# Designed miniproteins, single chains, continued (3), part 88

Each design is a single chain, and the fold is of that chain. pLDDT is the mean over its residues in the fold that is shown.

## One batch from the design tools (miniprotein)

Design m11054
Fold by ESMFold2-Fast:
Structure m11054 (fold): chain A 95 residues (1-95)
Amino acid sequence: SAAERAALLEEAEAAIRHVARRNGLSEEQTEKLVEIAREAVERAIADPDADLDALVAEAMARIREAIPGLSAEQVAALRAVLTSQLGRAQARARA
């Protein structure tokens, strides 16, 4: 439902903002990250059988382009939260 989709997006945004803040991203960097992550979550919901690793790789490529200069530790943390949130979105969309 639209309400379930909205809840999934809100939960994913909250998780991503939390990880960004803990990993020292600025507010500007966090907003760019959230925009890309929302689009990735929407894609995961629309195509729950899509290859998760490919969705994560595409989102991470966009993040690295939009937010140049991320450390290896920041990249790893962002990849981990995206993998978790996109996988969760696909699993719930299949149910």
Scores: mean pLDDT 88

Design m11055
Fold by ESMFold2-Fast:
Structure m11055 (fold): chain A 86 residues (1-86)
Amino acid sequence: SVEEQAEQAALEMLRSRLPDASEEEVREFFAELLRAAKPLEEEADKNNEYYDPVEALERLRPSLPAKYHPMWDRLLAAERERAAAS
């Protein structure tokens, strides 16, 4: 399914960006990202808005439990470093 393909792609991306995190930590983080993203995706669809992926990630941070903020900060730093290297 499209959801399964998107989940696998996202997990592979997260694992490549967070090589120091365990598989369990990455899966828990991903589940929290999906929960935080759902209201934002529903509003975007309703308003026919386009979100830049980096801006979308930055908007997710306040909706994540504080315990995931360090992992989220590492993900954002890795994405910015990748963009600068490209």
Scores: mean pLDDT 70

Design m11056
Fold by ESMFold2-Fast:
Structure m11056 (fold): chain A 68 residues (1-68)
Amino acid sequence: MSEVQKKVLEHELTEVLRKAGLSEEQIKKVIEAALKAGATTKEELIEAAREAGLSEEQVKKIEEILNS
């Protein structure tokens, strides 16, 4: 993944995760997991969120926002 794509993903994910009600620490963990996994699809992003230790409720909220 290019440096530009990483920054875009980080920015977009940060906004989505904030809308889902995550703390800054949780957001950082999810972004780190997503970048490490090279997540480019919704399903890969959801997997990264679970790896970061998010609850099922938080994961469902993220799915809702991503489908909007």
Scores: mean pLDDT 75

Design m11057
Fold by ESMFold2-Fast:
Structure m11057 (fold): chain A 95 residues (1-95)
Amino acid sequence: MTFLRITIELTGDYDKAMETTKKIIKVINSTPGLTVSRVLIRQGDNNHYTITIDVYVDDSLTDEQLQKTLEEVEKIAKETFGDSVVVSAEIIEVK
């Protein structure tokens, strides 16, 4: 079983961070072969938020489909919070 961890670092308003997170979850869940398993939002100083999304990846998913979904996630985050947003993704478990 493969899990992908998406980490989004942003600074801004809490309500916008929550709405952006909801949009990102919807995009991921609308992609065949991707399912959000866990979401964690951490608040730091100066309205800094770290959003961690753990995603189950089905074996049938292509690299192109995954890349397209990650690009849409980054686009959504940057449209709300600007170019200072950092989006990263890593594989956390492979069986």
Scores: mean pLDDT 79

Design m11058
Fold by ESMFold2-Fast:
Structure m11058 (fold): chain A 68 residues (1-68)
Amino acid sequence: LTEEQQAEVDLALYEIEAAIAKTHPDEDSAEWLRRVAEKLRELAKKYPSIRDEALQAAEWVDAEAERL
């Protein structure tokens, strides 16, 4: 990754983390996890350098949502 691309990736990860932190415990946990998975897929489309990692994480999160 270039330094500029790494900074954009770090910013995107920070935004996802901030969005996750705002989710209330009283929200439907399965719906919350599905939204996290969707954001991870968007991140994968935006940043090819982390595509495989983001997609793998999204699949794991979707599997957890199905188990709830």
Scores: mean pLDDT 69

Design m11059
Fold by ESMFold2-Fast:
Structure m11059 (fold): chain A 88 residues (1-88)
Amino acid sequence: MLVLPSITVRAEMAAQVDVDRGKMSPEEAEKVINLAEEADKLVSEGDYEGAVQKLETARKLAQEAGAEDSYEVLERMKKALEAFAKNV
């Protein structure tokens, strides 16, 4: 199945792990999740370039917080979205 997974669901799961490990505050996690939600909205509108930019911003916030799990998930979603956009 060639369906792009929900960015928001994956980012929320990773952010929860980072919060549980004390790597990110709940407020920082909410900010990252909000950016992932904006990216999902842009994907639904066909704006893959805008979605990539939102994921890049979220990835930078996760990196600044030391949130390794959130960083990895966001980078993976960004790369998947870039690959998807290249094939449309």
Scores: mean pLDDT 77

Design m11060
Fold by ESMFold2-Fast:
Structure m11060 (fold): chain A 91 residues (1-91)
Amino acid sequence: SLGEQVMRLREELGREVVERLKAHNPELADALMAKLSPVDILELIVSYIDDPERLRAFVEAITGRPITDQEVELLVELGREALKRLDEALA
């Protein structure tokens, strides 16, 4: 079904987001993965892509530390790339 295809794609994109995050900031990736699955990390980023301050607040709550502007920008970039791939797959 389309729903099953979307869920599988979200799981694949979540793994790719975590792999790319690990390549740029392994500490942040490990801190997020201690509490969230890859798909949960994708959902968090995608859900707040247009509200980077709220994304920052959630990531700070999960990691227990301040999140830098550069780290928020990285997460937003990864989320935008994931959304673009999701939109292309659903077209």
Scores: mean pLDDT 86

Design m11061
Fold by ESMFold2-Fast:
Structure m11061 (fold): chain A 66 residues (1-66)
Amino acid sequence: MSAKEALEKAVRAKTLEEAKEYLKKAAESGQREGFDKAAKSARAGYENAKSLAEARAGAGEALQHV
């Protein structure tokens, strides 16, 4: 899964658990693909988001760097 695809799925996630799963995948893929800012933002969302809205917002911000 690409970083962009994972972030798009995180933005559309219906639960915090689902959003965090895709944020984690986006961080791993973004690091492999060289999207350092997207990977860092996705990782921060995975570790720090406390609500679905917060996780989805973090994914949207990370998507701006892909």
Scores: mean pLDDT 86

Design m11062
Fold by ESMFold2-Fast:
Structure m11062 (fold): chain A 79 residues (1-79)
Amino acid sequence: MKEALQEAVLKLVAAALESGALIESETYDEKTKVFSVTLRVPKENKEKAIKALEAAGFEITSIEEEGDKVIIKATKKVP
């Protein structure tokens, strides 16, 4: 459990660095085994951030445009 979550966090950080994204929040729900993240991404890097998150095993749950930024919410099931 802890090691799988740590790997998910490392992959998230790598994806954020590649897309110039800021990680706004990270939460893990032990009852549902869901790791939930929120990224704030420059609008021009939206597609890069989505692809990087999907490559890291995350499912995109919402995409909201906010000015020159895009707020991306994603989840990953981590045992």
Scores: mean pLDDT 82

Design m11063
Fold by ESMFold2-Fast:
Structure m11063 (fold): chain A 100 residues (1-100)
Amino acid sequence: MSEKEKIIKEVEELIKEVEEILKELQRIADTTSGELKELVEQQVAVVEAELKELKKKLDEIRNSEDLEKQKELLREVKATAESVRQLYKAVKTKYEEYKK
């Protein structure tokens, strides 16, 4: 497997992780009400926007022959995925309090 192919696979896996987080946030929004529902719906919109940017970066990697640019885009994708993970943890904490 080429270095570019390895980078593409890693980005595709991170995109799948973010898509699964988005599905869980949508499920939480559907099962809640009031201020928490509004907050989770706002976070769904944020994650949808981030997912669109991740897919654009994947296309940039696919269309680039510059390995250093591909590595930089991968670092940006990893940073965005980590930001989404932290957002998801915060929402889950609020959801657990709501379920009590």
Scores: mean pLDDT 87

Design m11064
Fold by ESMFold2-Fast:
Structure m11064 (fold): chain A 67 residues (1-67)
Amino acid sequence: SSAKQRRQKELDDVNNKINELQKNAETLVKQYQAQLDAAKASGDNTEEVQKLQRQLNRYQQLLNQAK
């Protein structure tokens, strides 16, 4: 069972790292959403709004692919 324990630990370590990366991506999605909402509310340049929307979409896509 030592081989089974080593495999389980490796899987747990990988899963923990994936979970940490997912939490970081979720934080970035929330930050970009807030910035996008603020930019739209202030009447900012459409180019800035589009740039923020692309960043938001990128991180949302990465989160969806990780599921």
Scores: mean pLDDT 78

Design m11065
Fold by ESMFold2-Fast:
Structure m11065 (fold): chain A 96 residues (1-96)
Amino acid sequence: SAAEWAAWLLARADAILAEARRLAAELRARAAAGDLAGARRLLLRMEVLEGILRIQLGVGEMLQVLSDADRAHVEQVLAEIDALIAEGRALIAALE
């Protein structure tokens, strides 16, 4: 059902955010240690997760299975991931 698909996407978005937060914490530690290569690999992993969630949101919108609240929740998760990616990019730039 539409509700089952939406519930799956919301759970997936929350799981992706939790993983992005874990990767961001590891990136901060790598950056603090001067591990530029390690920080770059973690940033790429975060960017891949963000891309996956954007595609999944787009599929949900195309299928018209998302409520306004469901879409707002996934967009808020994406905004949080984008902020973590921006922080990671700034930390990497400071090491270059």
Scores: mean pLDDT 92

Design m11066
Fold by ESMFold2-Fast:
Structure m11066 (fold): chain A 84 residues (1-84)
Amino acid sequence: GAAELAEMFIALLVGRSIISGTEEEIAIVRELLKDVDSLEELRALRDELIERLGLNPAQQARLDRVLGLSEEEFRAEYARIVGP
């Protein structure tokens, strides 16, 4: 569900150095993703994520790589980041 997608996305944002993982950053992502259940809906939030998290061009490029992942690739990347 939305909560699971938000936690997976936060792990990818931190694991790929898109954000530092501060409590403020995590709270922003959780609020933006509270009703988001799909990667298509997540992609629609790209510009709001960039503005709310204050992402620079290098971080934006890393975000675009994450948002370009398929559902299978997204889950595989999450599994790689959080362990076995």
Scores: mean pLDDT 87

Design m11067
Fold by ESMFold2-Fast:
Structure m11067 (fold): chain A 71 residues (1-71)
Amino acid sequence: KREKLAEEIKEILLKAGVSEETAETIAENVRAGDEISLSLAYMQIAILVSAGLLSEEDAKRVRELIEEVEA
């Protein structure tokens, strides 16, 4: 479950043009699945949107997948 969601998030980020290194770091935080790691993933997504490196539509999809990990 967590691994599949992390891979899907990584795919979305890579397709959006986010670097392999950044996408993998976010995916690792999602795979860890604890409250602190998921909070870091949310913060990293917010930073990418603020920097113009990720669209709000792609960010929304990623946030929905992170919420699925929490459920």
Scores: mean pLDDT 83

Design m11068
Fold by ESMFold2-Fast:
Structure m11068 (fold): chain A 72 residues (1-72)
Amino acid sequence: GPDAPTRFTPEQIKRLLRIGKVLQSADADGRITEEAARELAKITGRDPSEYLGRLYADVARDVAAELIAEEK
């Protein structure tokens, strides 16, 4: 049910760990670097330019929403 603990496959856990590491690599202003944008693009299948220079908090929310939508 909706209150049940979220289960993750090993593949999903690896993907989440990669995303978390990439988001921790934001620059001093909290914005996504070129390297982080490329890694996010590899994970999500989107263009790196969609992430480059955006605030990491906004990108984290968008990426999390996409992963949740894919899981359901």
Scores: mean pLDDT 68

Design m11069
Fold by ESMFold2-Fast:
Structure m11069 (fold): chain A 55 residues (1-55)
Amino acid sequence: MEYSPEEQALFERLDRLGVRAKIAGRDDDVAAASEAARNKASVEELRAIIARMEA
């Protein structure tokens, strides 16, 4: 897969947030992160999910 450095960084951040959400028992956030990664979400979609999880 060909990703820009920004896309790669966003996916890595999403993965870390997903792990943290799982430890915290936030299943909805875990599901959202997993679906975004598996469905190759756009940069815009990744930013939205990350912003929501970091809020």
Scores: mean pLDDT 74

Design m11070
Fold by ESMFold2-Fast:
Structure m11070 (fold): chain A 80 residues (1-80)
Amino acid sequence: SLSGMEGAIVGVQVLALTSGAIVVLENKNIPAEEKERILRDIAKQLKELMEKYPDNPVIKRALEWLKENYPEFYELVEKE
């Protein structure tokens, strides 16, 4: 169904955003101010997807993983 396809696309978007956040978080060569700006932008996008699709299992798993492995970034997502 169209809604099923939308859910799959959203799942891919969440994984892409999560992967992007990890790359930024682990990169010591990005200036601190630029890093904060990028992470805040990714956090806002993840928050929007979480609020729009609260029952999406890919989103839930990604956020649980972030809470465990990058708790400071997870906190940023919650506060957006």
Scores: mean pLDDT 82

Design m11071
Fold by ESMFold2-Fast:
Structure m11071 (fold): chain A 92 residues (1-92)
Amino acid sequence: MKERIEKIKELVEAVLNGDFDKVNELLREISKTGSEKDRELALAAVTAAFLYKQGKPLDEVIERLREALKNLGYSDEEIEEFVKAFKEVFEK
């Protein structure tokens, strides 16, 4: 989970910075080395980052992200670890 979280944090930062070349590179790496579940996690994180960049409130974005991760079968503990890491990118 920790290695997965670090890659997702890097992906979210790339989206927020508008670095689409890096976004595409990271998504390709996740697609090659990760499971289908890892790909869905990456897509959920990218979607959340785009919603925030478009001006959606952080709390709304985080709640939608929690719902997406729960639907993907992540435990409550894993969801909170991911949400914490995601928030750290926005607080920077």
Scores: mean pLDDT 78

Design m11072
Fold by ESMFold2-Fast:
Order: C-alpha cells, then sequence, then structure tokens
Structure m11072 (fold): chain A 69 residues (1-69)
C-alpha cells in the first residue's frame, strides 16, 4: 500500500538514492504529509519539501527506517 511504498522510498533516500528522494517527495504530497514543489533559484532547479512539523517528520523517519529493515 502507499505507506509501504513511502517506507521503501524513505529507505532509499537514507541510502542516498536520488530517484528515491523524488519518489518520496511525490508520495508525501499524495498522502498529504508534505507539500512538494520545484522552483528556479538563480537559474538552478531546486526541490523543496514542507512538512507539517519537525516532530512528526522525525517520528515518520524513525518508523520508516524500522519498517524498511
Amino acid sequence: GPLAELARAQAGFAAGDWDSVRRMAELLEKLGLARYRERLENGQPVLELDFPSPEEFAAFMDAARAAAA
């Protein structure tokens, strides 16, 4: 399901997989857990994620690492 996909994407992000970073961003936006946007800053593309709270994000990251083992 979507939470399992998100946990796998987060594990890939932790491993430094850039495709997993983008996948995580898209899944978080679809689940309503974050806002995803791309913009240009000084002519360079920048990917941004806005999370509802640092505490909720930290708890999510810890749970996702445990689930992805």
Scores: mean pLDDT 64

Design m11073
Fold by ESMFold2-Fast:
Structure m11073 (fold): chain A 75 residues (1-75)
Amino acid sequence: MQPLSEEEARRVLERIRELAEEAAASEGPEAAVKLTSAELLAVALDVEGREEAAKEGLEAVREARRAIEERRAAA
């Protein structure tokens, strides 16, 4: 397999963060789709050997998921 370059990994991490932020701000099934997409990108970074970027991506997803659950619990 051809590993991701550091620049590509950094770009993917930025997209993960964008998707996680959009998920936290979204309603209904759109939030779930965006959150799942961000999580899959983070897993892809891990598979490509970019462990630190993957860890940061998963942390962003975890924070967004917490924000969504907090909002639902408050309803």
Scores: mean pLDDT 80

Design m11074
Fold by ESMFold2-Fast:
Structure m11074 (fold): chain A 90 residues (1-90)
Amino acid sequence: GEEERRREERRRELEREIREAIAAMIRAIFKNALKQAKSEEEKREIVLEALNIIKRALERGELSEEEAKEILEFIKKESGMEELIEEFWK
């Protein structure tokens, strides 16, 4: 039916916008937290917490695998902790 199709299209667009907003929010929060870090140990804790948030968001369907990969690349670039991230993510 026409109503079902329009509802489906609106739902998909809204879901896409929500996922994009979640991804942007995670990146912004991470970048701000990293700026506040006063030590390498604190920076490491921030990275690990961000990885846990991304993993939970993936498990709940709040992020796609592609969106999670983009956020992981951003975290690698901003933190420089590529080995830590790769060991955690597997």
Scores: mean pLDDT 79

Design m11075
Fold by ESMFold2-Fast:
Structure m11075 (fold): chain A 65 residues (1-65)
Amino acid sequence: MEKELEQFRYFAESVLEAASTVLDDDQVARLREFIEKLYERLKAGEISVAQARAEIQARLAEALA
């Protein structure tokens, strides 16, 4: 579990860094809040890392549309 949580954190930070180049500060802040909620659900065992990553990608696609 700890290795999966660490892998997710690194993925999330890379996504936020990339998002900051194309999204405004408000959009980045909302994405960060969404990722924080996913991280808590992942820690609680409610979702898998694959599901959390898919939800982040879906949110980015919606924000860029």
Scores: mean pLDDT 80

Design m11076
Fold by ESMFold2-Fast:
Structure m11076 (fold): chain A 61 residues (1-61)
Amino acid sequence: MTQSGIDSAMRSIRDNYDRMMRKSDQLIRQGDTDRGNRIRDDARRMYQNGMQVIQQIQQSN
């Protein structure tokens, strides 16, 4: 696995995380706390999972 590929993947993960967090904040500000919290939880899970998947792939093969 190449470092450039890993860097690109991590950049995409961070970009998606940022966008989801902003969407979550917008929903919470509108009073939709449940949906906002769901997106925030998904963002954190996605970020953690993305990093774990990259590491897991490296360790598996």
Scores: mean pLDDT 78

Design m11077
Fold by ESMFold2-Fast:
Structure m11077 (fold): chain A 80 residues (1-80)
Amino acid sequence: ISEELELEAVKLAAKAIQAVPTDEGIRAAMAFTKALLDGNIEEAKKYADKIVELLRQAGKVDEAENFRKEAEKLIEKIKS
């Protein structure tokens, strides 16, 4: 993974943590970032789905949809 993609992953994870500043949200964001950095697409999708669900449970539907779209874009860039 490139330094630019690593920075995008960390920035996206930081936004998720700001929106769900719970131990569960932070752990999910950390796991998502690690999966992206490792190129583990299956694990990245799993934790992206977890973060989206946590955002929806927190009533942050717009943030959940935005996170989902940005996570899909990052995963696609890593697959390419």
Scores: mean pLDDT 82

Design m11078
Fold by ESMFold2-Fast:
Structure m11078 (fold): chain A 91 residues (1-91)
Amino acid sequence: MEELEKEVLELAKRLSALLEKKAKETGDEDYAKAAATVVPSAEKVIATGDEKLILNAKKLLELQIWLLENPEASEEEVEELVEKARKELEE
């Protein structure tokens, strides 16, 4: 569990940094607000001690990071990744 918690926290920090960069590039305040909430939200999930919730958080963070790093991704690629994550979370 400790390794998974560490992975989630590092992914949250990475996503926060990417969102801050996007806020500076676009001037969109919503990206800055999102960046400020990512790490605190991840810490709250980790604090639950629920392995399934922590694993779900990891998958969602990985997906959000991928979307920000791949802005040229097709709608089909995005939909396939979202559907894959959804199916894994429902089981």
Scores: mean pLDDT 76

Design m11079
Fold by ESMFold2-Fast:
Structure m11079 (fold): chain A 66 residues (1-66)
Amino acid sequence: MNKKKKEELIRELQETFGMSREQAEAVLYAAKGILKAALSFAEKYPTPSNLAAIPQIEENLAILEA
């Protein structure tokens, strides 16, 4: 369940870096933006390596959007 994976990431950020939930959510929001940019780049420049990366980027985005 992607929502559970997202909550686990928030918890790890809180425990590892001593950040608040709001700070952890801001970090994940920034990560989501980076992944969206990476997806757009892979679609614009569809090399075999970039195309191979798309499923993992989409999976990670689905977790962060949960």
Scores: mean pLDDT 80

Design m11080
Fold by ESMFold2-Fast:
Structure m11080 (fold): chain A 93 residues (1-93)
Amino acid sequence: DLYEILAEKFGEDTANSFLTHLELFQKGLIGANPNLLELYEEVAEILEEHKSPYLPYVYAILGQMYEMLKKYEEAKKYYEKALELGLKVPKSL
């Protein structure tokens, strides 16, 4: 359970906030927030260790954050990782 993994590492409030942002992003209701870049990188490391099915979504969000920061090489790397794990990245990029 992703919630249990995140709550053990970051606490319940941070876990709930992260999952809410992830759900809203999946629904296309919010964009990626580059101020959360460090948090999402730490979450990606945890999800990589646990082989989580949510990992491709976190990679896609990281790609979008790096793109907003104009770090296109890092953005491309994360989008390619997300695609390799079966997530469809928007062709408009």
Scores: mean pLDDT 74

Design m11081
Fold by ESMFold2-Fast:
Structure m11081 (fold): chain A 82 residues (1-82)
Amino acid sequence: KAKKQAEAAKKLEEAAKRLLEALDRYGEVVSPELAEAQRKKAEALTAFGKGGDAEFQDRVSKELIEEEEAVRAQTAAAEAAR
């Protein structure tokens, strides 16, 4: 139980960090205003996830990973269009 909780918490923190890093580039290339809104959403979702159990944290981590992939894809498309 404790080991799975620690692993889930670490995965949640890693997913949040990766999304925030992706949003830095997104703000430079796409929109700083949209990046700020997404950053606030990611921080709120991460805080909400930390209050849950390991299963809930894994679910939130998956959502953060999907959001990171979407942000990176949108950033790459915007860079390619330059």
Scores: mean pLDDT 81

Design m11082
Fold by ESMFold2-Fast:
Structure m11082 (fold): chain A 66 residues (1-66)
Amino acid sequence: SVRAEVELTLASVEARLRSITDPAKRAALLAQIRRAAEIWAARYPELRELLEKGLARVEEIAAQLS
């Protein structure tokens, strides 16, 4: 399902952020995910809450790693 795909993608992004030591590469990944989340939320409005919560967590993790 699209929901499962989104959940898997968010989990993958969290793992990748934690493995990236270069702040510029982390910032680039975060920017890519922000854009992807907005596109997905527009196409699947029923997933907007999941995407917003997932993005907030991803941004929190990125901030803690910076």
Scores: mean pLDDT 83

Design m11083
Fold by ESMFold2-Fast:
Structure m11083 (fold): chain A 84 residues (1-84)
Amino acid sequence: MDEARELVFRSVLEELLALGFKEEDARRVARLVAEAAVLAAQGDRDGALKLLDEARRLVEESDAPEESKRKALAMIDRGREDVR
């Protein structure tokens, strides 16, 4: 796994777990965000944004508390701005 991809994956996973997301949901979201970061670095902005939109959907569909979802969505939205 690329160093940058692994770093993003770990950072997002740890933050989502700290927010009370289930491990399976946190891992799925973290993988999408890490993949989006790789695609953005390769110049595939459309692909990166599509993965971030999917990550956002998984957060919204999760059983996590509303405040935890809000914080996770804010994190993903910051990622979307960084791709622009």
Scores: mean pLDDT 82

Design m11084
Fold by ESMFold2-Fast:
Structure m11084 (fold): chain A 62 residues (1-62)
Amino acid sequence: SPVENLKKVNEILEKLTEEVREEAVEEIGKYLAEKKLTEPEDIAKGALEFAEKYGKEYLEKS
């Protein structure tokens, strides 16, 4: 579900410092825009896939 996927994204982002979190949110937004995702289910899934793929790298910057 989009709600459950967004909750998982938020749990990953909450582990980051404020500055790194802002960078990660901006990059997720760019990724979703480039993929032209418009449906809530696709947006939530895409955001989660990005957060899972790059989450460790962002956490290491925090």
Scores: mean pLDDT 82

Design m11085
Fold by ESMFold2-Fast:
Structure m11085 (fold): chain A 73 residues (1-73)
Amino acid sequence: HMSRRREEADRLTEEGERALREGDYERAVRLAEEALSVDPDNSRAWSVLSEAYYGLGDDDTAQRYADKGRQNQ
């Protein structure tokens, strides 16, 4: 149950991290949002959202998502 949910979210997050490295910020947002829909406690996915929005020039939203990643445990 939890293990499979975590594996799915981790896989989506890894794809999002790859999209960030490629500069595809819109794709990184979609992948991270999908990961968080599966596992909202995935701090890596919140970090991907934060970095993607920073790349898109939305610093305010990026900071909000960074804070979410820090407080989720």
Scores: mean pLDDT 81

Design m11086
Fold by ESMFold2-Fast:
Structure m11086 (fold): chain A 89 residues (1-89)
Amino acid sequence: SSAEQELEQAVTKIVDDLLAEAKKLYAEGRLSQEKYDQIVQLADQALQNLKLAIEAARNGDIESAMKHVNQTVELLEQVRKLLEEARKA
């Protein structure tokens, strides 16, 4: 549906913006390689969980869809916290 496409585009943009900030902070020496790699991994996992949530919803598996949405939110929150800490350094 158009709503699913809009949601996927919105979340993808959030991830792209977060990764762009992480790349900038890494280039400035304000983020370690280990933390940069962690952010990339968390972002990839968030997008994968979003895909699984959409697929589960399409199949009528609302319980699995909600689980994967919650995991997506938690993973993006972890990325935001790592970036916030890097900004304070």
Scores: mean pLDDT 87

Design m11087
Fold by ESMFold2-Fast:
Structure m11087 (fold): chain A 102 residues (1-102)
Amino acid sequence: DLSREKFLEFVRRTIELARRYLGEAFEPIAEEFEEKLAKASYEEWPNLFGEFLWKVYTLLRELRPEAVEDFVAELEELAREYGIDPREIRAFFEYLDALLKE
């Protein structure tokens, strides 16, 4: 059971991970996401996080296509630390990849 506090910590560490991969190009995405998250109810957080990951994935594919798999693999490991099934992370990015192929 992922508590509100643990979910926020996972989100914070995911933001730091994305920042390491994208640098300054990531900051507008981080600022928008943090602002939306601060205004949203807890029930809205998973959907906002999904939108955030969509934006990160799209930007990674544009700027650093060679680093996409490393990012997803590191996020899977991070998810394991918080008791999140890493297969859900992989399935989400496979879904995004299929959408972007169209």
Scores: mean pLDDT 82

Design m11088
Fold by ESMFold2-Fast:
Structure m11088 (fold): chain A 72 residues (1-72)
Amino acid sequence: MITFAADVPAEIRAAVEAALARYVEQAGLTDARAVVTGVREDGDAYLVTVELTGTRDGKPFSETVVLRVPKA
C-alpha cells in the first residue's frame, strides 16, 4: 500500500509504484507500506524519498529509501 505525502507528478506515479513493488519483492518484505515524503528533480529523472515499513523474517522493518524514477 502506497501513500503520497508529497505532491508527485501524475506522469511518474505509475513508475514510482512499479519501482516500489520491485524493491519490496527484492527485499522480501511482507505487510509493506510506503509513504512518499519528497520528490526532487535530478536532470532527466526524479529522486523520490520513501519511508518504507513492513516485516522481514518476522522482524519489524523501517528504512528511508531514495528511488530514481526516469521522467516520462
Scores: mean pLDDT 76

Design m11089
Fold by ESMFold2-Fast:
Structure m11089 (fold): chain A 74 residues (1-74)
Amino acid sequence: MEEILKYADEIAEKEASDLDKGVVLIFVTVLTLHAEDETLEQLAERVRSIAERDQNPEARKVLEKVAEYLEEKA
């Protein structure tokens, strides 16, 4: 959980000029709800699924980066 939040914070700081902080905050909230019962690999798969459904290309890019960070840690 805490480590996933740290990934989201890192992405937000890196992409602050291009991405809505609100999108990052919403996603961080979703991740905290799942992180307690799921492995990082499972969480990354869910993140990619959400990214594929999002029609906003900037949001999709953030979600893809989050999934990559989760997969790297796993």
Scores: mean pLDDT 61

